Designed miniproteins, single chains, continued (5). Designs and how they scored, part 22

Each design is a single chain, and the fold is of that chain. pLDDT is the mean over its residues in the fold that is shown.

## One batch from the design tools (miniprotein)

Design m16742
Fold by ESMFold2-Fast:
Structure m16742 (fold): chain A 84 residues (1-84)
Amino acid sequence: DEAAREAARENVIKNLETNLKQQTDAIEEHKKKARELLKVGEELYKIDEEKGKSLYNQVEQELRFADEALEDFTKIVEHYKKQM
């Protein structure tokens, strides 16, 4: 039944879009946190270098989380390409 195959493909695409949106939202959230921490860290570094460096370490952690979400995005795309 061609209609059943088409409905199955639409469900795969809808699940793909939902899963990709979750990863893109996570990437953007971690990037936003990194930007906010970097801005505070730059100002703090001018008056307290050690505290500024601590915030820079948190920026690196947020960017790492964004990289992990990007890797998950790639894995999701590869998984769904095999189903289509």
Scores: mean pLDDT 84

Design m16743
Fold by ESMFold2-Fast:
Structure m16743 (fold): chain A 77 residues (1-77)
Amino acid sequence: SKEDEQKLERVLHFIKLEIEGHVEANKPFYSEDPVTGEVFTSIKELVNHYAEKLGFSKKQTEKMLKEVEEYEKKLLS
């Protein structure tokens, strides 16, 4: 649905901001869930967490992971 597409785009935007933060800080990837306090030390862990929490399909999850990994590579170039 359009609402599901908007959720996916918001999650993508958030993960990209987290990636930008770690690249700019020149530190290993680190993200913490503000509600649960759960810590993620890889982009893949963060993507899988939101995919499970928001019910994204395997195909949506794979596309999201590919997009954010390519984004990180571009920033590190």
Scores: mean pLDDT 83

Design m16744
Fold by ESMFold2-Fast:
Structure m16744 (fold): chain A 88 residues (1-88)
Amino acid sequence: TKKQLSKHTAQLSSDASDSISDLLKKGNSTNDITKTLDDYMRKSSDIDSMRKIKDSAVSTLKFMGKNDTAKAVQKTGDRTIKDFRKSL
């Protein structure tokens, strides 16, 4: 159902933001952070869910004052969505 899909997307969005925040706190590279985002977005099967996961991660990074990492994450997320659209 749409309600179950929404709950799954909310969980993926939360898990992605938490994982990215933890990687950033541990001093992991921007490449590790962007790969983690791509992996979580690819666990979603629709563009709206992928966008929500990306936007949540970008917002978390901006809140933490990591604007350059947030830009890299946004660029990677936009590419993941574009690649997914081509696979449809």
Scores: mean pLDDT 80

Design m16745
Fold by ESMFold2-Fast:
Structure m16745 (fold): chain A 80 residues (1-80)
Amino acid sequence: SAEERKELLEEMRETAKNLRDLAEHLKETNPELAKKFEELAEEIDKAIKEAEEQNYSVEEIKEKRDELMKKAAEIMKEVK
């Protein structure tokens, strides 16, 4: 549904915001890790824009979200 699509895109926007906030906190202590989070946030923004422009289905958005969340989890393993 359009409502589910909107909710998924809003979740992705919130994730991108959280990743940028995390990058800001890490930029002095771990600039390489901060850059990875910033780059992932940019990937999420691009995915949202593409989903909106190409009118992706809820299923397609979920697949893209899950892929990006997996990348976030992998980067998070580097936080010690």
Scores: mean pLDDT 84

Design m16746
Fold by ESMFold2-Fast:
Structure m16746 (fold): chain A 84 residues (1-84)
Amino acid sequence: SMEEVIALALILALKSSVTLARHLLENGKDAAAAEVVAGLKQMIEAVEEFLKRNPDLPEDIKRKAKEAIEEAREVIREYEQRLA
């Protein structure tokens, strides 16, 4: 369905942003990493809201989305600990 395609696109965007954040942190680009982390927080909310509005999505897609959200939250935690 179109909702499945949108979910997969959101998951890919979220995972790509996690990869970008890790790359920026690895290369000492902390200010750019801060921008990506802010974007990740917004994307997590968007993905969670999309899952809530589409309860009939296949379980494998829901699982992949939850896994991507957890990866994103892990990067956010790593970044925030670095600032403390």
Scores: mean pLDDT 87

Design m16747
Fold by ESMFold2-Fast:
Structure m16747 (fold): chain A 95 residues (1-95)
Amino acid sequence: MGDYYLNLGNNYYNQGNYNSALSYYGQASLEYIRDYGENSVRVGDVLYNAGNVLYDNGNYDGASVAYQRAYQRYRDVDPQRAQQARDNLNRVQQQ
């Protein structure tokens, strides 16, 4: 179910429907928390995608929070994704 909601969120994001994208990313996050735990990489992936949506929608405060939370989930297990989240966080903070 989490992957299904993640794919729906991605489809709405690609259409520019940011509110629907964030809603489905929220559903994906809840399913991934159930299956993998709150601090899992999969929850990090949803938070990273939500950060991208928030950034594109001009919600820089929301994007910063989402990227920071994604970074916390990646930092000890996936250095490449952690660096991507950090780079995007730095980019948002320069707006």
Scores: mean pLDDT 88

Design m16748
Fold by ESMFold2-Fast:
Structure m16748 (fold): chain A 82 residues (1-82)
Amino acid sequence: APSEAEKRAARVEKLKEYLRELGFSDELAERIVALIEQGEALALTDEEAAIEKALEIARLFREAGRYELAEKIEEEVEEIRK
């Protein structure tokens, strides 16, 4: 069976492929994946810091012209904060 590290690497690669299908560059896809992983790690200890990472991802989506995806992330943040 694949190791936990190999399973995480496979999930990261699938996420990068998804972002590339959406038209993101490899550099931008790597930045978004890093922010997602940072947010997931922070969600266990610091919800506000995890929310800040989610908002950084939303800003990157807006900069890339993916306004609908940015709005979906921002809505999720609002649901968590209520």
Scores: mean pLDDT 78

Design m16749
Fold by ESMFold2-Fast:
Structure m16749 (fold): chain A 79 residues (1-79)
Amino acid sequence: MEEKEREARERVAALLREMAATADVSPETRAVLLELADAVERGASGEEISALSRRLYELDPALAERILAEIQAIGRELE
């Protein structure tokens, strides 16, 4: 029943944590990526995720656009 939702959240959170660990980004950007990963893993609301995404946009617009697109694509594919 919850397998698709759990898998999607785990995949997105893992991707964000991997980016935070390996990407050449500022410490502040890395902190926001980790907060976003935690929010996704907890199943936070779209509003909370959007707020964190906007903060990423202020720090690193290109990375924020890519992450938003990836989250949106995963959600759309898995419904």
Scores: mean pLDDT 76

Design m16750
Fold by ESMFold2-Fast:
Structure m16750 (fold): chain A 100 residues (1-100)
Amino acid sequence: APRPPYSDEEIRRRLENALEWAKTLTPEQRLWLAKSHLEDAKKYYEQGKEREAKASAATAILFLEVLEGKADPDEAFRLYKEKTVEELIKRAEELIKQKE
């Protein structure tokens, strides 16, 4: 049987872990990983895996916000809960354009 999508608690913990890991990375590595997570989000969205897509997009946004010095895993989790996959993907794409 397929495992259920990530619980809210697990997604929150993943975002917290992603932030701590991102702090150990260079700005270039953070941008590369943000792009990778955005591509994963698009792939999951095409597969109809909405929770996985939202989690990947929220993680991409978190990595990009670490570059700005304003990353907050609680805010990333709120975006995950409140925004559609399409809105999260769009926000991540706009943030990436600002870093180029």
Scores: mean pLDDT 77

Design m16751
Fold by ESMFold2-Fast:
Structure m16751 (fold): chain A 74 residues (1-74)
Amino acid sequence: MVVLTKKEDFIRELNRLVDNEVSARITITTETETREYLLRSSGEVIEGDRKLSTLELMAELLKYPSLKAVIEPL
């Protein structure tokens, strides 16, 4: 389990997981909400009933001024 509080560190770790085809549970806490994502070994991201690319996930996270990410490899 890895805890990251900087967006740059999170992006770097996310890319590392994708490059190594590692699946992980990702929990992101912002000032207003907590969201849970599943990263598949294919690089596909799942949130509830929707599918995202890692680029789409990064784009959504850029909207938040600060975040805390907890990454749990599966």
Scores: mean pLDDT 82

Design m16752
Fold by ESMFold2-Fast:
Structure m16752 (fold): chain A 76 residues (1-76)
Amino acid sequence: MEELEKELLEKARKVAEEEIALIETLPEEEQLPTLEEVIKAAEKLAEEAEKRGDFGLAKAYREAGRIFREKLEELK
């Protein structure tokens, strides 16, 4: 179980980093609102996963959301 959670977290980190790299190629004015949207989406997906008892997936979405929030703070 924990090993599967570790794999999900590692994938979430890689996906989030790739998404940030893509967002950084966007026009300056689109980067901030795009980060806000992906943070919002990650939070909703984490909440829905927890509601369904999928705690491993919920942790993965929260980890991605955390990475996006850190990037958002860097851009402000």
Scores: mean pLDDT 81

Design m16753
Fold by ESMFold2-Fast:
Structure m16753 (fold): chain A 74 residues (1-74)
Amino acid sequence: GVEKLKSELQELINEMKKRFPNDPLAQKAIKLVEEVLKEADKLVKQGRIEEAKFLLEVAIGMLHIVIGVLNVAQ
C-alpha cells in the first residue's frame, strides 16, 4: 500500500544522499521527491489513495532512472 511505497521512496532518498551527496541532479531529484512524500500524505488524509499511490510510483520510477544515470557515470 501507500506506506510500503513511502518506505521504498525514503530508502532511495537515503541511498542517494549517501552515494551522491554533492551531485546537483541528485539534490534536485531528492528535493522533488521529498515534496512528493508531503503531497502523498495530504492525498491519503483526503481519501485520494489511488492518486497518492500513482504519485509515489512515479517518484520511485524517477529516482531509479536518476540513480541509474549517476551509477553509470561513476
Scores: mean pLDDT 85

Design m16754
Fold by ESMFold2-Fast:
Structure m16754 (fold): chain A 73 residues (1-73)
Amino acid sequence: SVEEIRNKIFTALGWSLDRPDEVLLKYLSLFDKDGDGTLSEAELNEFIDRYGLKLSKEEKELLIKWIKELSES
């Protein structure tokens, strides 16, 4: 689920789970090489690999969808 992915990411970053989801979007902007406000699959994979996140293919797809929804808010 998105909640499990969120918890895994926040824990890996040393963040409190009480932080709003928007702080993740702002942090991920550091990996946005194009500066267009949209994360590519390659940029997102760089983030995942950097923090050693053990995500399945399905979890990566859910994360991409969730990040896109956050960026559209």
Scores: mean pLDDT 72

Design m16755
Fold by ESMFold2-Fast:
Structure m16755 (fold): chain A 62 residues (1-62)
Amino acid sequence: MEVYRLDTSTPAGRVAEADVGLRDGDLLEVLEEHEDGTLTVRSLRTGAVARLPRSVLRPVAT
């Protein structure tokens, strides 16, 4: 699966934290990519699904 880390140092990342209950560094599984530069993601911690801009997501080093 494709997994990213949430970056709440950005304004959009802080909005995601407030609106969806995500936290900085949460692991997010990519469910769908959109042409507008957003991704539909699911939190591995909470199971919450959200559509977030790619700019607030950081790749997880494997």
Scores: mean pLDDT 77

Design m16756
Fold by ESMFold2-Fast:
Structure m16756 (fold): chain A 71 residues (1-71)
Amino acid sequence: VLNAQQRGLAVNLATHYYLQGLPVPDAVLRAVSVLTDTNFSLPELAELQALAAQHPVVVKEIEAELDKMLA
């Protein structure tokens, strides 16, 4: 189970993968997988957060998919 901080990072990372061309379910799965195996630098975290802030509609769709996957 992801904590609130990990969930936020997963949403931001999945938004990045979706914008690179992955479907929402695949973007979410990849983001969760990467979070278990990867340490992010501060610049990468800030970049992901800024990207998500520019795409609120995409973020809502990704949050809904992540919540279904974690149910």
Scores: mean pLDDT 77

Design m16757
Fold by ESMFold2-Fast:
Structure m16757 (fold): chain A 122 residues (1-122)
Amino acid sequence: SVVEELEELKKNLDSLSNVEALEKVKEIVKKSESLSTEERNKALSLIREILHEVLKRMKSESPEEQEKSLKLIEEIMELLLEMSKTLDPQSQEEVRNMVLGLALELESLGYEELAQKLRSKV
C-alpha cells in the first residue's frame, strides 16, 4: 500500500540521500491514483514529514545536490496538485494548503524561487 511504502521510507530516511528519498516519494505518489480519504490524509501527512526532514538536511549538501532535490520537490508538488484535480473541493484544499505550507518553509530556508513557483501553481 502507498501508506505502508511511505512509512517504510520514513523509517529508513537516514540510510538514503535526499535525492534517493525524493525519487522514492515521487514514484510512490505516481502509484497513488485511487486512495480512500483516510489513506490520502495519512499519505499526505507522511509526505510532509519526509519533506520536512529532507529540507533540514539540504543546507549541509553541495549546491548541485540541493538543485537536484529542489527539482524533485517541485515535480512531487506538481504531481500532487495534478492528481488533486479529480478530488472533492475539501481534498483539493488540503493539497493546496500542503503546497503553500511547503512554500513557506522553502522561503524561510532561502529557496525563494521555488517557493514563488509553488505559490503560482495553487
Scores: mean pLDDT 87

Design m16758
Fold by ESMFold2-Fast:
Structure m16758 (fold): chain A 75 residues (1-75)
Amino acid sequence: SMEELEKRFEELKKEFEELKPKLSKEEVLELEILFGLYLIIKGVSKVTGEDLSELIQKVLEELEKLIEEAKKKLE
């Protein structure tokens, strides 16, 4: 559901903010771009009334992947 996707976004954003001081400038920029892309897709969905949940899910999956990869590099 859209509500589950929004909850997942907020959880990922919180995790990113906690990791941010330990990340490189390049990693921070890459994640910020993807968080921005989520907001753009959500905004387009709201304005057009189109169900873009699949695109939102793909962006969230990429965010999860990059956050997990960043965590592994810090080990």
Scores: mean pLDDT 85

Design m16759
Fold by ESMFold2-Fast:
Formats: structure tokens, C-alpha cells, sequence
Structure m16759 (fold): chain A 73 residues (1-73)
């Protein structure tokens, strides 16, 4: 599934991890602390193999779509 691909990228892809850090910092800089916190919680839950909330899963899927757009420029 798409979410399983995202989980694998979080664990294995340095490029994806660096993009994630940049986006979290961008949300913090924009004052969107709720979005930043949701992404941080989702990332921790993936690394700990814990279930994601619907909000966390949606945030990761939106983030993945953004990552793919950036790769296509």
C-alpha cells in the first residue's frame, strides 16, 4: 500500500528523511506548530511500529505527495 511505501522511506531513505526535516522546520518557521507536531508524532510512531491516527496517516500521505512533486520538479 502507499502508506507502507512511506513507512519504508522513513526508515531507509536518507533523501526522504532530509526532506522531512526540512518540511517540519518550514512548518515551525511558518508558525504551524500543530502540523509540525503531527508530522513529528507520525514519524516517531512509524519508527516504533505503533499504529498511526487517521490525522497522522493523512499527514504522511500528503507529505509523500509533496515529496513526489519535488522529485518531478
Amino acid sequence: SKIEEVKKLIKESLEFQQFWVGEVLRYIGDGDLKKAQTLVNAYKNVLEDKPLTPEEEQALLEFYDLYLKRKLE
Scores: mean pLDDT 84

Design m16760
Fold by ESMFold2-Fast:
Structure m16760 (fold): chain A 57 residues (1-57)
Amino acid sequence: AKLNEAIADFEKKNYPAAVTGFKALQKEYPSITNLYLSQAYAALKRYDEAEKAFRGE
């Protein structure tokens, strides 16, 4: 349920809410949350954080 809410925020371009949601889910869904966090940070022009998220850092 929570994962779908974070994805919906991302699709609506609500990137700050998407980041918050995906961070809360990183322990349960590391691969998918890292991918979405990378893209959400890039959309926010937070490129260092986007790269770290992509690498799972």
Scores: mean pLDDT 81

Design m16761
Fold by ESMFold2-Fast:
Structure m16761 (fold): chain A 95 residues (1-95)
Amino acid sequence: MKKAEELRKKGEEAYRKGDYLSASRYYQESFNLSGDFEDGIKSMDAMIEYALKNGDYEGALLTAAVGISVSRSQGREEDAERFRERLDEVQERLA
C-alpha cells in the first residue's frame, strides 16, 4: 500500500511539472500494485497530454477512445464522459 501511494504522489508531481510521460508511467505502476482503477485512468489522462504535447493528435484520439471504453466497462460514467469531451476537443483541433 505505501509503495502504490508513493508512486501516485510521484505521478501527481510529474503531471504538475508537465512531465506527462513520467506521470503516466508512475500512475501505471501504482495501478499494477494497487488495482485502483483511478490510477489507470490517470495514466491514460497523462498519455493523452503527452500525445498532444508532441503533436500526436491521432494517438490522443485513440487513447481517449480507449479511455471511454474502459471507463464504461468499469461503470465509471463520469470518467467516460470526461474522455468523450477530450475526444471532441482533439477532433475540433484537427478541423
Scores: mean pLDDT 84

Design m16762
Fold by ESMFold2-Fast:
Structure m16762 (fold): chain A 102 residues (1-102)
Amino acid sequence: MKEEKIKELEERLKKTEDEEKREILEETIEQLKKAKNELEVRYYLKAMELALAILEGAPAERIRELAEEALRLEAEINQDPAYEAEREARAPGIIAEVVEAA
């Protein structure tokens, strides 16, 4: 899935002359290459659709639908225990730094 989507976007990029659209496509390709799971892939693709819709002046209704879908995917990513563990691991470091300053 991820590799197929990257290839599709790279082909779109080759055919795209609009500089702002090219920047959106290039950023999305980079984010997809760094994506750790299918949920992140779906989020970045939806964020790309939203950015392109805004740039192309799509109706407010369509922009809202895309934004709601992107926010839903972002919320699911933020509930991942792996990201929660990274946040918890940083707290002991901050406490140690404060104690050393005393």
Scores: mean pLDDT 71

Design m16763
Fold by ESMFold2-Fast:
Structure m16763 (fold): chain A 73 residues (1-73)
Amino acid sequence: MVLLFIGLSASPEVREYARRLAQELGVELQGLDDSISDEELLEIVRQVFREVYGAEEVELERTPHPLLRLART
């Protein structure tokens, strides 16, 4: 399972990159407050993946764009 998050202040170039990546992965792009740290996001995603999808292992991947984050099992 994959989730894509984009910071609300992301540039148009980053938004276009995110839109294409979301389309390629077949997932929705989620808006995220820029103040949310990677550790805070990882804890939120771990909770969601555990409770909704029954997944025990979750990884937060960096993209080439700092405001675009990918979470996967």
Scores: mean pLDDT 76

Design m16764
Fold by ESMFold2-Fast:
Structure m16764 (fold): chain A 73 residues (1-73)
Amino acid sequence: MAEEYVKKADEALKAGDHRTAALYYGSAASVYLSEGDFDKAIEILEDALKRLEGTPAEPLVRGLLASVRAQAA
């Protein structure tokens, strides 16, 4: 479930594992996309971007968010 991926992402973020956190946020967004919930996928990635801003994982989250927004348009 998407919620379990968000929980794992939050745990990785607390551990300082920014790359693993970004990957789990991406997995959560992918679950919402597979359910057709573009708004929720965008929300998850926007929150992830705020949490990972200034880290080496930021470009990964920005790329995922841009891809989801392009699909939603």
Scores: mean pLDDT 83

Design m16765
Fold by ESMFold2-Fast:
Structure m16765 (fold): chain A 81 residues (1-81)
Amino acid sequence: SLADVAAHGLAEAEQVRDRLYELAEKGGPIEEIKRLARSMGATEEEINEIVKAYEKGDLETVKEILDRILARNRARAAAAV
């Protein structure tokens, strides 16, 4: 069903978020961080916010932006049910 597809997409987004957290904490390459953020549905504005926070070493802001994106994905999945 559409709800099952949305739930699967949310689970994939959660895995991508966890990988992004790991990369950000380890100082991973910014291009990989941008790629993963885009894959979980980040807007270009959100990607720019992530890049700025990451360049400042502000990992808390990076995580907050990623959590915001995941919350949006959760809301979309809930609406599809």
Scores: mean pLDDT 74

Design m16766
Fold by ESMFold2-Fast:
Structure m16766 (fold): chain A 68 residues (1-68)
Amino acid sequence: TIVISKEDIEKIAKETGLSPKQAGEVLEAVWADPRISAATLARRLGISQKRASKAKRLAAEVLEKAKA
């Protein structure tokens, strides 16, 4: 189980227009599989590929900072 900060969830939600719950799900999905495609995320969450792509990129940045 990863610890995702409220601030990271809120940042992704604000930047992408996702709900905080959806932003958290993107973070967990990217953490579990960094190679996950934006199309796969879009299908899982019922969102556009554009939103999924942006959310994936922001999630990757957040997780990279958390590891450092």
Scores: mean pLDDT 78

Design m16767
Fold by ESMFold2-Fast:
Structure m16767 (fold): chain A 68 residues (1-68)
Amino acid sequence: SAEERERLGRELLAAARALRDAGHSREQITSTLAALLGVPVERLEEELPHLLPEEYAQAILDLLRSLP
C-alpha cells in the first residue's frame, strides 16, 4: 500500500542518515540498505524509485551521492 511504502521510505531514510552520522562509508550504507530491501547492492540506486515514494528515494540517492 502507499502507506506501507511511505513508512518504509521514512525508516530507510532515517537508517541512512543514522549510519551517515555515525561515520559509515557510502559502501557500508549502500550495503546495509540493499540488505534491508532484499536487493543486490549494485541494483540499489535503480530499485529505490520503484520501491519507495519519489521524495524518499530521491533523498536517499542524494545522501549516498553526497558521500565520497
Scores: mean pLDDT 88

Design m16768
Fold by ESMFold2-Fast:
Structure m16768 (fold): chain A 76 residues (1-76)
Amino acid sequence: GAGRALIAMLVEAARRVPVEEAVRIILENTDLPEELARRIAEGKLTDEDVEYLSAHLSEETVARIVLELRRRAGVE
């Protein structure tokens, strides 16, 4: 799994992008439910969501999403 630090980086990267764009990018790179992708994009993750994502997502997947979100925000 990605670990909590990488999930924190994902949430921070998503905050710099419009919600609908962040949701689209997350769903294009994962098999997550849209509701969970939206909670990531809105910064509304519960502790249970963070534990699930840390176990479910690979480091490679999260890194790819973070880079794409940062590029979309104009910081990469």
Scores: mean pLDDT 83

Design m16769
Fold by ESMFold2-Fast:
Structure m16769 (fold): chain A 99 residues (1-99)
Amino acid sequence: LDEALEARREALERFAELLERAREDPDVAAQIEAVYAKYSPKLKEAFEKGDWEGAAKVIEEMVDALGDIVSAAFPEEKEEIEAGKEALKELWRERLEAA
């Protein structure tokens, strides 16, 4: 059980590391902030309404948008980015199902 949780944690950690490295470029950092600015109000509204299905859609779109930015910055890491995107979507699906 811990092995599967560790693998998912590693994928999430790697995605976070790549996202932080992407932010070192001011232009890429601006693109990442634009994604948060676009999706944060939608996500807050969904949580305030208890719309877990709507929240899941917003999170999925946000993760895909962030992943696209990061994979453009690090095309060699595309496989790791895809693994991280899937792990993050799965984690949020579990959390929203438990809500």
Scores: mean pLDDT 81

Design m16770
Fold by ESMFold2-Fast:
Structure m16770 (fold): chain A 79 residues (1-79)
Amino acid sequence: PFPELSEEEKAAFREHARQLLAQAQAWLAKHGSKLSPAMLAAIQAAMAQVQALLDNDAPPEDIAAAMEQLAALLQEAIA
């Protein structure tokens, strides 16, 4: 129900979300042991949220919000 987005844009959005999850998973595999338990748990929870929204074909707006949260946590962990 987002009439401003084409089916191609929705597909690109799902694709980008899956790329972000793959990048987060790869980064945690390398660096997760160096993170605080709280930061590790927060990133894992954010990843689970993005995955759940993708699995339930959630609206692009909801997926975008979850991706922004995950990206912000990853940026915080890297900085």
Scores: mean pLDDT 79

Design m16771
Fold by ESMFold2-Fast:
Structure m16771 (fold): chain A 80 residues (1-80)
Amino acid sequence: RLEEVLKALEEIAPLTRAMVDAARQGNLEEARKLAEEVAKKIKESPYKDEVYRQVRRGVELSLDPEAAKAVLEAIDEALK
């Protein structure tokens, strides 16, 4: 299970990295668009809850609270 979650995270990693990098640069419009693509990949994953938890943790550790909030709200909205 953990190995399969790690593989799913590796497959989504380029997209999550681009999202975090855009947010760090202050490009919140691009970060939100990338967050919607990340949410789509999470929704399609058989390990949705585990992948979401790891993505959320990565965002919280990588971004300031304001940028993290904007990105996480975009992911959560797209997952509805």
Scores: mean pLDDT 81

Design m16772
Fold by ESMFold2-Fast:
Structure m16772 (fold): chain A 100 residues (1-100)
Amino acid sequence: SEELELLRASTEKLKAELKKKGYPEKILELIEEAVETQERIYELLTEKGYIDLAIASPSKEALLAELEKKDPEVAKEFEKLLEELEKKLKEIHKLLKEVE
């Protein structure tokens, strides 16, 4: 999708800028993993036909609640991916605070 292509292009630009500024490789790796998880979430919702529901949902929590009612299997997979993404974002945030 165009949205995924723009996300990837923005990510590669950000990684290049952080690398040029001397940020640790571990932060670049975690950013890559976070973006890959976000891409998997988009693919899941698109393949299962829930992308319109996701766009119409006011929050990820509201989307998860609706998915739990309509498709518990997809809801479980979506929740797992959200937890993976949150864990990576928290680790990135922690490492960024340790860089001067």
Scores: mean pLDDT 83

Design m16773
Fold by ESMFold2-Fast:
Structure m16773 (fold): chain A 64 residues (1-64)
Amino acid sequence: TEEAWAEIDRLFDAWGLVVRGARAYEEGKYDEAIRLFEEAAKDPVVGDIARRELENARKAKEKA
């Protein structure tokens, strides 16, 4: 269905934000990582993973 393909595209976009956020985190770009994870956290499927990564990025920035 059209709804199923829209859901798949949404999941790919949300996961792409998580991957880019993780890359920014590894590069020490914590502000960028936080922004990307905050956007990914809005997704109902990957949001739990994104929120966990967001908390890790916030902690890393605080200690930097």
Scores: mean pLDDT 81

Design m16774
Fold by ESMFold2-Fast:
Structure m16774 (fold): chain A 76 residues (1-76)
Amino acid sequence: SAREEEILATLEKDSQGALALLQKNPNPELIQQTIEQLQGLIKLLEENKEKFSEETYEKMIKLLQDTIAQLQKLLE
Protein backbone atom coordinates (compact mmCIF):
# COMPACT_ATOMS: atom_id res chain seq x y z
CA SER A 1 0.00 0.00 0.00
CA ALA A 2 1.02 3.64 -0.43
CA ARG A 3 1.13 4.12 3.35
CA GLU A 4 3.44 1.12 3.83
CA GLU A 5 5.68 2.42 0.99
CA GLU A 6 5.89 5.81 2.76
CA ILE A 7 6.75 4.15 6.11
CA LEU A 8 9.48 2.05 4.46
CA ALA A 9 10.86 5.08 2.55
CA THR A 10 10.95 7.15 5.78
CA LEU A 11 12.69 4.33 7.67
CA GLU A 12 15.26 3.96 4.86
CA LYS A 13 15.96 7.73 4.77
CA ASP A 14 16.25 7.95 8.58
CA SER A 15 18.52 4.88 8.74
CA GLN A 16 20.78 6.20 5.94
CA GLY A 17 20.96 9.63 7.60
CA ALA A 18 21.81 8.26 11.05
CA LEU A 19 24.45 5.90 9.61
CA ALA A 20 26.06 8.72 7.55
CA LEU A 21 26.28 11.02 10.60
CA LEU A 22 27.76 8.29 12.83
CA GLN A 23 30.26 7.26 10.11
CA LYS A 24 31.45 10.91 9.77
CA ASN A 25 31.80 11.45 13.55
CA PRO A 26 31.95 8.06 15.31
CA ASN A 27 30.79 8.33 18.93
CA PRO A 28 30.81 4.87 20.59
CA GLU A 29 28.14 5.76 23.18
CA LEU A 30 25.77 7.25 20.57
CA ILE A 31 26.39 4.30 18.20
CA GLN A 32 25.56 1.84 21.02
CA GLN A 33 22.39 3.81 21.93
CA THR A 34 21.35 3.83 18.26
CA ILE A 35 21.87 0.03 18.01
CA GLU A 36 19.71 -0.46 21.14
CA GLN A 37 16.97 1.80 19.70
CA LEU A 38 16.97 -0.13 16.39
CA GLN A 39 16.85 -3.47 18.27
CA GLY A 40 13.83 -2.12 20.20
CA LEU A 41 12.18 -1.13 16.92
CA ILE A 42 12.72 -4.67 15.52
CA LYS A 43 11.00 -6.10 18.63
CA LEU A 44 8.09 -3.66 18.21
CA LEU A 45 7.74 -4.64 14.52
CA GLU A 46 7.80 -8.38 15.43
CA GLU A 47 4.99 -7.77 17.97
CA ASN A 48 2.99 -5.90 15.26
CA LYS A 49 3.87 -8.09 12.25
CA GLU A 50 0.15 -8.60 11.38
CA LYS A 51 -0.25 -4.82 10.72
CA PHE A 52 2.07 -4.98 7.67
CA SER A 53 2.22 -6.92 4.42
CA GLU A 54 4.80 -9.74 4.50
CA GLU A 55 6.91 -7.93 1.85
CA THR A 56 6.98 -4.60 3.76
CA TYR A 57 7.68 -6.36 7.07
CA GLU A 58 10.61 -8.34 5.61
CA LYS A 59 12.07 -5.22 3.96
CA MET A 60 11.83 -3.22 7.22
CA ILE A 61 13.43 -5.99 9.30
CA LYS A 62 16.25 -6.46 6.76
CA LEU A 63 16.89 -2.69 6.60
CA LEU A 64 17.12 -2.45 10.41
CA GLN A 65 19.34 -5.56 10.68
CA ASP A 66 21.67 -4.26 7.92
CA THR A 67 21.86 -0.84 9.64
CA ILE A 68 22.68 -2.47 13.01
CA ALA A 69 25.41 -4.59 11.33
CA GLN A 70 27.01 -1.48 9.78
CA LEU A 71 26.87 0.36 13.13
CA GLN A 72 28.46 -2.63 14.91
CA LYS A 73 31.37 -2.49 12.42
CA LEU A 74 31.99 1.14 13.50
CA LEU A 75 32.55 -0.15 17.06
CA GLU A 76 35.31 -2.55 15.91
Scores: mean pLDDT 87

Design m16775
Fold by ESMFold2-Fast:
Structure m16775 (fold): chain A 98 residues (1-98)
Amino acid sequence: APPPLDIEAARELIKKKIRETYSSVVSEEELEEIFKRLEEAIKLEPELPQIAVELAEKYGEHLLLEIVGLAIYLVLEKKLKAEEVRERLEEAIRKAKA
């Protein structure tokens, strides 16, 4: 099996997926704003990219950007720590699948 993604590799994967998904529908200025929000969340909770990628691997890769968006909200607006963010994300995913 390939080695697990480290935090930096997870961060770059998320940025790549954001660009691939949105670059055709949003401006470069809007992409820069999205990346600034992501970087501010990672600055407060450095494990956030790894948590998001691990949850997407467990529950579905198509959920990666939704997981990232909610994680950014929980860190920046709700001021939650990485451990509580993981718990809240898993609960939200379970409720969405029910």
Scores: mean pLDDT 81

Design m16776
Fold by ESMFold2-Fast:
Structure m16776 (fold): chain A 100 residues (1-100)
Amino acid sequence: MEEEKKVIEEVAKRLEELIKKKEPKEKLLEVVKEYEEKMPPIYVEYFKALIDAIYGDASSVEAYFKAFEAISGIKASEADRKSALETVEARRKELEEEKK
């Protein structure tokens, strides 16, 4: 698991860079696919749900929090879920304007 932590950290950093550059969702999913054999399945599902949510799929927010809770052992609050949904909706509007 410790060897896998470094891979997970690299994937997270790579995804953050791609999100900052406003790269298409497919580029982020490609990174997850590249590392999927080196990560536990729960982390693969976590990153996929996170990417889907960031790119405007509100239905993936619940999958993201379930994976987050399984990985961290921390229960997300209802306030966290509401904030995430509001953030996803705001991101969807921004991405829709940029992706003309």
Scores: mean pLDDT 76

